# Ledger of designs, part 84: designed miniproteins, single chains, continued (2)

Each design is a single chain, and the fold is of that chain. pLDDT is the mean over its residues in the fold that is shown.

## One batch from the design tools (miniprotein)

Design m7081
Fold by ESMFold2-Fast:
Structure m7081 (fold): chain A 58 residues (1-58)
Amino acid sequence: AAPSAAAVERHMLLNRLTNAIINKDEAEVERLRKEGVSDAELAAAEKAAAAQLEASKA
């Protein structure tokens, strides 16, 4: 079964947020929060960004 459209949209929004955190684009993080990102989702994105940065270390 395909995921719901809402779940796909949420996943895309969190990917944008994670990318903004990695790039240290605080203005974009703030804009995404205004689009409905919760504090829990922000915390999850920060953990994902940290894990991605750790995985990228040589």
Scores: mean pLDDT 77

Design m7082
Fold by ESMFold2-Fast:
Structure m7082 (fold): chain A 92 residues (1-92)
Amino acid sequence: SLEARVAALVARVEDPALTDPAERVRLAAEIADLAEANPDASIALLRRLQAAVDRIQRALIADPAATPEQLAAAAEHGARVADLLRAAEARA
């Protein structure tokens, strides 16, 4: 079910209807929470979660409606995923 949960989150990130910066920040938090709940996940799955949160951060940077606080929150969630990926790669 972890692969299915990752696929569902990636599909939400890729949804063109996802335009609200607040919803993007909430989705970034969900991605980071899923990664933290599954620190022993495969490097491939952690890389997919990292790519998804990176996509959210790029979308927020390009969005004039995004606040500095929303940008900072998304960057923090991205750092959470990146730290887990680095730890997993160090164990490989």
Scores: mean pLDDT 88

Design m7083
Fold by ESMFold2-Fast:
Structure m7083 (fold): chain A 82 residues (1-82)
Amino acid sequence: MSEREKLTRAVLAAVKLLREAGDRPVPLGELVRRVAEETGVSRATARRAVDLLIAAGVAERSRVGDEELVRLVPDEDIVPPG
């Protein structure tokens, strides 16, 4: 499987896992671990996929205390560029 195919599978798995969590933020480390387990990609590739989703505005990263959390951006909260 190509690096691009691995990354694409990881991105799709991350979106699926975040949607299954609903409005509940997922710890970044747990999300990366689950993506790697679901797709068979390395944790580095899974982390790269999550970083791409955040960069694309599909997911957001927040900090609660010392923990980094990730959640899917709800469609109703996506502000189009004005």
Scores: mean pLDDT 77

Design m7084
Fold by ESMFold2-Fast:
Structure m7084 (fold): chain A 71 residues (1-71)
Amino acid sequence: SFEEILEETLKKVEEVFKEGVKNGLSIDEMERKVLQVVFETIRKHKLSQEESDELLLKVAELFNEKVKEVE
């Protein structure tokens, strides 16, 4: 289901931040990796425009909150 894809993608985004911070990646490098995950997910699952827009918005929200937590 789309809900399962969304939750799995958000989990992957959190993993990118966890590993990125641990390995000293820049915010720009982590953003690139996050966008790669999102676009690969859209292509793999043939998501509709509506589903793709929702996925991008939810990922952007999570990414922005994680960026604010980085000192």
Scores: mean pLDDT 84

Design m7085
Fold by ESMFold2-Fast:
Structure m7085 (fold): chain A 55 residues (1-55)
Amino acid sequence: MTLTPEELIELLGKVDPELAEEFREVLEKYKAGEISEQEALQRIMEILERYEALV
């Protein structure tokens, strides 16, 4: 099952609301063109690594 960004934010928020907020901020910055795709992917991977450590 493929999760939407909104579903991922909800899932992260159930474990750690801070991770959900960071994920949302990364997506917002990427969509606004404030960060590159590479920077966004790196930030998302860091968030997912922290999520995996909590689960």
Scores: mean pLDDT 77

Design m7086
Fold by ESMFold2-Fast:
Structure m7086 (fold): chain A 60 residues (1-60)
Amino acid sequence: SSMLQAEREKEIQRDIIDAFMRMQLTLTEDPRDRLLIRLRYAKEMGDEDEVRRLEEELLS
């Protein structure tokens, strides 16, 4: 498969993950649960810096 097609599929995957995260955050009022949702999202997106920040926040 071409690299261009793989990049488009990644963008669609990210949009789906983002939409799912936004839905969960809309339905969740507890601050700790919101941090856990964000942590899961950051891990799925491969955002290592955000994962570290959120893990530190959870331990505080």
Scores: mean pLDDT 79

Design m7087
Fold by ESMFold2-Fast:
Structure m7087 (fold): chain A 59 residues (1-59)
Amino acid sequence: GPASEAARRGAEEGLRAAAEGDVGTAAQHIGSGVRAAREGGDEEGKEYAERAGRELGLG
């Protein structure tokens, strides 16, 4: 659904920013994706975005 798509886009944009060396922007995009998934009640999308954050060493 829309929340899952927002979470996925946040994770993908975050990973892209990290690949370019911008960890701050990556953290913002991942955080936005996690927030969107939480607001939409999308546990799978939330887990996807959180996994991207872990791959970047953000916890």
Scores: mean pLDDT 75

Design m7088
Fold by ESMFold2-Fast:
Structure m7088 (fold): chain A 71 residues (1-71)
Amino acid sequence: SKAKEMLEQIDRALEEAERAIEEGDVETAIRHAREAIRLAKEAIEQGLLPVTEAIGLILRAIGLEFEASLV
C-alpha cells in the first residue's frame, strides 16, 4: 500500500539520520532528518497517515536534527 511505502521511507530516513549522528556526520544527519519531516508532511497532505501519528514522526525527526547539532 502507499501508506506502507511511505512509512518504510520515513523509517529509513530516520535510521539514516541516527546512523549519521553515531558517525559524527552532522550534515548527513540533518539532511535525512529533514527528509523524514518532508515525507511525514506529504503523508498528512495525501491522507496516508493519521495526523497524530505523522506529527509524532515529525517531532522525532526534529529531535534527531537537534541531537545532530550537538555533535
Scores: mean pLDDT 86

Design m7090
Fold by ESMFold2-Fast:
Structure m7090 (fold): chain A 85 residues (1-85)
Amino acid sequence: SAEEEKKIETITLANVAFFLRQLKLTGESLSEEELKERVENIRKFVEGHMKYASERVREIVLKNAETIIKALSEELVEEAKKLLE
């Protein structure tokens, strides 16, 4: 459903933004191809996890994703959004 797709996108966004933060903290740089591959792998992981998770676990994961997005810088979240387009 559109609501489930939106939840998966929110969780994927949080994970991608967190990954970008880790890259900046470690001083690592990835090519555009490596970044796209990582984003695709994160999306697949989130989709798989949500498919087999209980309703309670899905609620916890979504709430944690929303908390992460609020805790990260606006610049990092916007960078992650561009990668998901």
Scores: mean pLDDT 85

Design m7091
Fold by ESMFold2-Fast:
Structure m7091 (fold): chain A 91 residues (1-91)
Amino acid sequence: DERRRRLAERLREAREAVKKGLEKRGEEEGEKIAEELYKKYKKEKSKEELEKEGKELGKEKGLEEFEREIDEGVREVDRAVRAVSDRNEER
């Protein structure tokens, strides 16, 4: 059962990596939006404040927007694991 434990561990690591990748993508997109807003509306807020707000909003929007994709990906992984387990029970 070391083999099942290793597989489950690798699948958990893969899920975590996907989640972190989506969060990072949202954060990076938020920064880009903040930079564009600063170029157009630099009179209201400092660049540093807009970058912080952009990162937080991008991370929040990234998680919200891609939460569906994360949940769907996690569900597909769980379904694949169950299919492998079910096949081992057929014999």
Scores: mean pLDDT 61

Design m7092
Fold by ESMFold2-Fast:
Structure m7092 (fold): chain A 75 residues (1-75)
Amino acid sequence: NEEIRQRILRIIGEILRLIGEKIDIEKQIEQLKKSKSPDAEKKIEELEKKLKEIEERIKKLLEELEKLDKEAEKL
């Protein structure tokens, strides 16, 4: 039980870190959209690709959390 709890807390910490990174990138995209710079379009594309990678990683971590929660509930 304690090992499962510690694993859950580590995954939650990683998810929170990734959510913070996602918020920062979304803020950068908004700033670039307001800048009207020709270079902004390419930078936005790169940041959107990074957002997709972060969202995919968050999804996998949430799936791992759900699996661990199901294991903990069976006790």
Scores: mean pLDDT 82

Design m7093
Fold by ESMFold2-Fast:
Structure m7093 (fold): chain A 92 residues (1-92)
Amino acid sequence: MAGMYDAFGDGYFKQGQLDKALELYDKAIEIDPNYARAYYNRGKVYYEQGQLEKAAEDYEKAIELNPNYKKARQNLKKVYEELGKTEKAKEV
């Protein structure tokens, strides 16, 4: 189940094993491409790796799938500010 891979990914992320977390979130998305939480969690991994554009794309996808995803919106705003996209940051 997608949720199982997402949960294992969260465990590795909390231990700082970013590459393993990424692989598990990718598996969760392969099983359920509409699983908003997996995109949010993968976005957090990309953010920690300094891959800001990839982080923004995953947070945007999480919000598309769940428009009330407050944590994803807050993280997206932060990423847009760090990328210098001030107008996009104000609209999140």
Scores: mean pLDDT 87

Design m7094
Fold by ESMFold2-Fast:
Structure m7094 (fold): chain A 56 residues (1-56)
Amino acid sequence: SNSNEGVKLATEAGKLAVETGNEEAGKLAGRAVSLALSGMGESGKYLGEEAIKIAK
């Protein structure tokens, strides 16, 4: 489901944010998880992808 994909992407982005020390990516990853868990799976997935890009 979109929510499962959003959580997975946000979790990976969070790991990268911790590894790189990127606070902006970490905040965005947290927001992505919240949106995915709130039933906004498409928005959560989108923000998860953006967080990954920023964290790299």
Scores: mean pLDDT 77

Design m7095
Fold by ESMFold2-Fast:
Structure m7095 (fold): chain A 63 residues (1-63)
Amino acid sequence: LVGALARATADQPKAHPMTLELKKGDLVLVLKEVNSEWVKARSLKTGEEGYVSKSLLEVLKYV
């Protein structure tokens, strides 16, 4: 997943200061795999970085 351009398949609320807020359809760049469930990503819409569940992400391409 590192280096992937991915799309959010569902909304993710900002439930914690470390999580990234996403709306369905938002594009992110995956920066780091944290564990089997979570990645650190950057929102292309806002430029913010935070944790995203891998299950929400559809990989579009690697950059």
Scores: mean pLDDT 80

Design m7096
Fold by ESMFold2-Fast:
Structure m7096 (fold): chain A 77 residues (1-77)
Amino acid sequence: SKARELLEKGRKAMDEGNYEEAVKYFEEAIKLSEPGSRERIEAYRGLADAYYKLGKFDEAKKWIDKAVEEMRKLAAS
């Protein structure tokens, strides 16, 4: 899927230390993933990790909270 391709690009950018580039890929992956999907949860987690590496801890916390909410939607019934 296109969301999965963007998640892989985001992970590669993280591995290369290109955290701002990783943010862009993870943001696009969020837009192209379905609510409650595993891809959206992975995208939120990736975005949080990228913001953490950039020293943007408030943003990182926001995206972790969104990942938890998406996990709750996936687990609900």
Scores: mean pLDDT 86

Design m7097
Fold by ESMFold2-Fast:
Structure m7097 (fold): chain A 69 residues (1-69)
Amino acid sequence: SAAEEAKRLLREAKRAAEAGDLEKAIELAKRAGSLATDPEVQALIQQAIAAAQAGDYEKAVEYLEKAIE
């Protein structure tokens, strides 16, 4: 399902962010956002992308973890 694929992409984005690969994390999070239908999950993904773009790895990982729930 789209929800399962979105969660898979979010888990990959989190792993990329933890590894310091912000470009990959942002790309994967954007793809997950295109599949997410829950407004709360979409908001968390946008916050994760914003944190990653600002170079805040810890905050990006935190938002991605919340979005995976």
Scores: mean pLDDT 83

Design m7098
Fold by ESMFold2-Fast:
Structure m7098 (fold): chain A 77 residues (1-77)
Amino acid sequence: MDEQLREAIAEALVRHAGLDPETARRIAGALVRLARERGWSDEQLVDAAARYAEAVAGPEAAAALREAVTAALQALS
C-alpha cells in the first residue's frame, strides 16, 4: 500500500538521513506521488529516495536508506 510505503521511506529518512519526522513525511509523500505519476518501478523509487539521502547526509546514509527501503518493499509484498 502506498501509505505504508510512504511511512517506510519517511522512517528510513529520519533514521539514516537525520531528517525531522515532519520533513521526512513530506519528502516521502512527494517521492511516492512522483513515482506513481511517472510510472516508476520500485527500484526507481528506491534510487530516487537514496539520491535524496545522499544529497542531504552523504553516500553512507544513501546506502543504509536503500537497504532499509528495499527490505520494507519486500515485507509489503
Scores: mean pLDDT 82

Design m7099
Fold by ESMFold2-Fast:
Structure m7099 (fold): chain A 83 residues (1-83)
Amino acid sequence: MEKIKELLKRLFPNLTDEEIDELIEAMGPIGVLESIFAEALHRGELTDEMLDELIKVAKELKEKGDPRADILINYLEQLKKQR
């Protein structure tokens, strides 16, 4: 969860911790990661480091039983293969 907050604040520095928590509750953590990915890609700010952080957080969410994590992990890993 801390990594999701760090990533969101990097892209949206005006978001409060309360607003971030509300986004996670409304969209789910995988939905928030997808939004972070889409925004970073749109801004041209999607670095290999950011991809690694997104994959890491998605894998942690999969271990906690989030069924949507596999689709996101596979997509992000395929994107990294395009190096």
Scores: mean pLDDT 79

Design m7100
Fold by ESMFold2-Fast:
Structure m7100 (fold): chain A 60 residues (1-60)
Amino acid sequence: GPGIYEAVEDFEAQSPFHLSLKKGELVEVLQMIGDHYAVGRSLVTGETGIVPVSKLRRVE
């Protein structure tokens, strides 16, 4: 669900709609897209995009 997550590993964007992440980066998940993807906002860069849920661990 929505909340604060931490990237458990690096993720490189595969398209302009994806958000790139560095391991340890905090991400605010705004909305879930099915069971495998989420719309997130990086708390480091402020950028938004789609991220795989498998790359995230909920912290809040």
Scores: mean pLDDT 83

Design m7101
Fold by ESMFold2-Fast:
Structure m7101 (fold): chain A 65 residues (1-65)
Amino acid sequence: MLEEELRELIRNRDLEGLKELLERLRKETLEKGSAPDPIVLQKVGIAVVLLENGVSPEEILEILE
């Protein structure tokens, strides 16, 4: 499930994995004209920005709830 994949990447501080997930979801949206969930796409983008700025995984998970 995408939400669980997102949470795992955040907990592991896997910025590269988050960027790869973001690119994958954007490609799928462009090709099919509809999601996987557009809300998850937004959450992945926010998580990338917050991790790049040194926000803790715990705070990011709270913000995205």
Scores: mean pLDDT 78

Design m7102
Fold by ESMFold2-Fast:
Structure m7102 (fold): chain A 76 residues (1-76)
Amino acid sequence: SQGQQFLAEGEQALRNRDFATARDHFLLSSEHFLQERDYLSASESLGGLGFSYGLLGKYDESVEYGLLMSKLYNLS
């Protein structure tokens, strides 16, 4: 799916230490999975998003998306 493609691209960007690109791809991935009501995959994408924000020094956003990840994981 498109969500899975963005998830893979986000993970690749993290390996390349391109944290801004990783953030953008994980955000797109999470949006696609949420639209599909795939809460488990959305949780995985939101985890990558929060991690990417943390690596960018955006700690408030990192915490916010980490909490959202945990909530969606518990719904799956």
Scores: mean pLDDT 88

Design m7103
Fold by ESMFold2-Fast:
Structure m7103 (fold): chain A 58 residues (1-58)
Amino acid sequence: MSPAAIAAALAAKSAGADQRAGAAEGSDNTPEGARRGALYAGLSEEQAENAARLAEQL
C-alpha cells in the first residue's frame, strides 16, 4: 500500500466518525441490514463489515 492508501484509510475513518454522528439512522436491527445499508450508502466493504459487527453486538 502506498501513502495514498494510508490517506484514504484516514479519510474513511474520519468520514465514518462524522457520518456515524450525523448521518442517516436506520431501523436495521440485523447485521445483514446494517451491512447492506452501509454498502448502499456507498461505503467500502470494510465499513459494511464494521456496521454488521456493531449491529451484531446490539
Scores: mean pLDDT 59

Design m7104
Fold by ESMFold2-Fast:
Structure m7104 (fold): chain A 75 residues (1-75)
Amino acid sequence: MEAEKIRELARKYADRAEKLSKEADEQNPVKARTLRTLANLLRGAAKTIENDPELGMKIAKTAIEEFEKVIERLK
């Protein structure tokens, strides 16, 4: 149950990061690159949860925290 919730959150944040990356690309390529990297990390973490829930959850939690930190800096 917890792993499924973290997986869904990681996927949601990955989609958000990809959208923000595309929006930023025309305005600020450096921010776009950072968001793209986070999207890839979040998507990879969600995939890892399906194969190794314990490892995947640890990676996903770290990536989620990093994404939330970046979103705070963008506001």
Scores: mean pLDDT 78

Design m7105
Fold by ESMFold2-Fast:
Structure m7105 (fold): chain A 73 residues (1-73)
Amino acid sequence: AAAEALAAGAAGDPAAVEPLIALLGHPDSRTRAAAALALGRIGHPAANPALERLLGDPDPQVRSAAALALPRP
């Protein structure tokens, strides 16, 4: 929906963080990668522990998305 697209486009929306963190545990690797990238755009620190777990994911696209979503030194 247009409201969902607007919310997804608004980087930093905390309301999106909780459902996206839940998607990081989804059985579909494409869904996990998309959720990790969306969390990276939002940049909320509550997502960091779940994103760190994804760095060990068997799918290289999911690992790449998690690395991009986490803050770099």
Scores: mean pLDDT 71

Design m7106
Fold by ESMFold2-Fast:
Structure m7106 (fold): chain A 55 residues (1-55)
Amino acid sequence: DELRKKLLEAIGDLLRALGDLIEAELKKDEEALAKAREELAAARARFDAVAKELE
């Protein structure tokens, strides 16, 4: 099931981006925070695209 694989990959990307965001916030690294926020936004967009295919 290709759609399920895409969904799991999108969830994995979201979890990875959230982990990066938390780590950057704990370290108070503003550059890492900015990068993590961009990664999170991209991962959310990919997740939304896959979720629409499930309709």
Scores: mean pLDDT 81

Design m7107
Fold by ESMFold2-Fast:
Structure m7107 (fold): chain A 80 residues (1-80)
Amino acid sequence: MSPLEKAALLATAGDLLVVAADVNLEMFKDIEGAIRDLEAAVELYREAIEAAKDDPEMKKEAEEKLKEAEEKLKELKKKK
């Protein structure tokens, strides 16, 4: 697997965990589950940024996704 293929897969996995966090929060009112999913998404986006370090566009997209996930995580931790 190339580094860029790895970056794309890691970012996609992070996106799926953000969706899972939204489902846990909105449908099940599971703040703990949403926090776990967002923490996992943050780690996946950080790995995607490292894998994409030689592709400025892919790196920027992963950095933007990381920022959004970290902001969501911060807000959920305030509600706990």
Scores: mean pLDDT 84

Design m7108
Fold by ESMFold2-Fast:
Structure m7108 (fold): chain A 92 residues (1-92)
Amino acid sequence: GSAAEEGAKYLQQAVEQAGGTAEVTVDGGTITATITGANISQQFAALSGAVEAELLGAEAEVKVSGDTVTVTLKAPSPEIAGKGAKALGEGL
């Protein structure tokens, strides 16, 4: 698998360990994560993780709708995408 796929798996596992449900999709250097059942603390963690991903060179977009958080990470490489996803997961 790519570095982006490994980062996506880490993010999904981190969300599940935090008591949420995540659906994570990888398309090259783009990772999209949909987190359902996210509490306020997890929503804040997603925003903080998105900022950290941007510091690593990814472009991050976070959308919050009720208890659902959608994070889209667009990176110039699968390696940077994977690092961004791991940074997001570490914040959860």
Scores: mean pLDDT 80

Design m7110
Fold by ESMFold2-Fast:
Structure m7110 (fold): chain A 89 residues (1-89)
Amino acid sequence: MSLEEKAIERMRKLAEELGLSPEAIDVVIEGVKKMFEELKKTKDPQAVMDVIAETVRKLEELGVSPEAIRAIRKALADFAREAMKELEK
């Protein structure tokens, strides 16, 4: 399984455990996909962090709790860090 596929599965599970709506879960999964697309195309850590920030912004607009947003942001940042390390090898 690719790191992207692992990230999608883990983020979906985390979002479900945090009680996110289906719409909010879709935003999280879209964020993961955009993050990995930026890593493949630009390899720019700032562009990846901008995708994470946009995902957080959309979740705030959907009324997701600050605690849930913090957990999701941390998990996305951790996956971005792992993917960036893999690209630097």
Scores: mean pLDDT 81

Design m7111
Fold by ESMFold2-Fast:
Structure m7111 (fold): chain A 98 residues (1-98)
Amino acid sequence: MPDEKEVKAAIGDMYLALGKRLEKQGNYEEAAEWYKKAADLFVEAGDYRGAGIAYLNAAKVYEKMGKTEESKKWYNKAAELFDKAGDQEGAEEARKLA
């Protein structure tokens, strides 16, 4: 079980890094997809803080694209994952942006 979760978390971190690279290049649609894939892997790994960060980054990308409703959805998802992780600061940040 630890090995499976550890592998999923490692792949999630790689997907998060890829999303950040694509965002820096202005490829917001692909960046959002990789951030969501990273978040899903972090959730499966039990890394709720990592998932919260990934959804927060997806929400920021949707905001840059002018997709306000989608952005708000992912900010709320990020806050929920931060709460589950016990990261009160992360949850408060995500709620302020939603």
Scores: mean pLDDT 87

Design m7112
Fold by ESMFold2-Fast:
Structure m7112 (fold): chain A 63 residues (1-63)
Amino acid sequence: AMKPIKTEAVKKAAELVQEASLAYGRGDLERARELFTEALKILREKAPDSPLIPPVEAGLARL
């Protein structure tokens, strides 16, 4: 059955962004960068109109 892939992709990306923010707060910049990059990839491929894209790009830009 076809599920709404877009909704699941946004949820997963939001979880990755939360983990990336926590890693950044701990000083784990490498992990934070990987998590933000993965979230951005998911959003661009499956939810390109998502309001999460600009803050994720800003998060990567400061790493």
Scores: mean pLDDT 78

Design m7113
Fold by ESMFold2-Fast:
Structure m7113 (fold): chain A 68 residues (1-68)
Amino acid sequence: SGRIEEIEEEIVKLMEEYKKALENGDKEKAQQLGEAITYLGLALAHLKKGDYEKAEEYEKKAKELLEK
């Protein structure tokens, strides 16, 4: 359950960064953050179903976007 809470907390933080990117007119950063939020949402859905392998795949995709 702690893993679900960690991802939910990360989504909230990224949503705040996404809002700031939109306010600053940083379209590239907003797109990057929006895609990362989408992948984390998919990871969360799979974690709740016990699909750990797919959850890890989507978390990795989000992380790769955020490391750029």
Scores: mean pLDDT 86

Design m7114
Fold by ESMFold2-Fast:
Structure m7114 (fold): chain A 73 residues (1-73)
Amino acid sequence: SSMEEERKRLEETQKKLEKLFEEAKKAIENGDKEKAIEILDEIEEYVKKTLPKELAEKSTEFIERLKEKIKAL
């Protein structure tokens, strides 16, 4: 059913986002702010293409706040 396909898509999306956030975290731990920001930009684009509009907007706001915190480090 379409609902089962949507659920599978969300699970795949969640796993990819988790991997990207882990890569961003490692970049921050290594002091590579530029790489961390680049990864967060990739997450933002992926979220906008994959999640429903309401979730994409909330996720984008969260990511933008993370970018500002990283820039302040």
Scores: mean pLDDT 80

Design m7115
Fold by ESMFold2-Fast:
Structure m7115 (fold): chain A 103 residues (1-103)
Amino acid sequence: MSDLNLKARKLMEEEGLDFSLIVEAYITSVAGTKEAHEAHLRGLELFEQGKYEEAVKEFERAIELDPEYVAAWFNLGLALLALGKEEEAVEYFRKAEELARKA
């Protein structure tokens, strides 16, 4: 697990969020549209390059196109955490958990 994923896990545990449930939903997460899937992939590419602000915009597009796309909500939270925006990141992790519980 990357240092960022370890930091995300610790933050989610401190906030009472079910990290294992979110990860399980992430693994089984499928975009409802091709456009949402493509936006998410562009976000992942930008995230891998350390372009976190640009990654946030692509993940935001993915959730706008598919609001139930757990992977996009989770990765948006990770990108915000990488930017030091912990309060915002927690809000997106909470949304990912809410969607995971509905699935």
Scores: mean pLDDT 85

Design m7116
Fold by ESMFold2-Fast:
Structure m7116 (fold): chain A 51 residues (1-51)
Amino acid sequence: MHPAIMKMYNEAKEAVLNGDLEKAKKLLDDLKRSFPLDPEVSKLEQEILKL
């Protein structure tokens, strides 16, 4: 995964852990626009949708 994606992905994961779903969804939306076919982004989407 690209280093820039990793940084955003980690920020989104931390937002989920902190219960900040709005921040997590915003970061997910940015990731999907930039890297729509990345499997790590798809996994993050599934995690956020479960919450």
Scores: mean pLDDT 77

Design m7117
Fold by ESMFold2-Fast:
Structure m7117 (fold): chain A 66 residues (1-66)
Amino acid sequence: MEEEIKKAVVDFFTAVFGEKAEVLSVEILDETHAEAIFRVRGRTYRAELLFNEVTKKWGVVSVRLL
């Protein structure tokens, strides 16, 4: 689960920015909600993730600068 969330963050930001995100922490809030703290381009961000029960995958739904 944590590795799947981490991969979702890394894959999303690699596709968007062309740079690999460094995941600093993952917090699983419930069966369908998680948060990750990550660094990309020298800045620290918080990502919110939702589990898609149809595709069985975690997806990034919001990102905020810390």
Scores: mean pLDDT 79

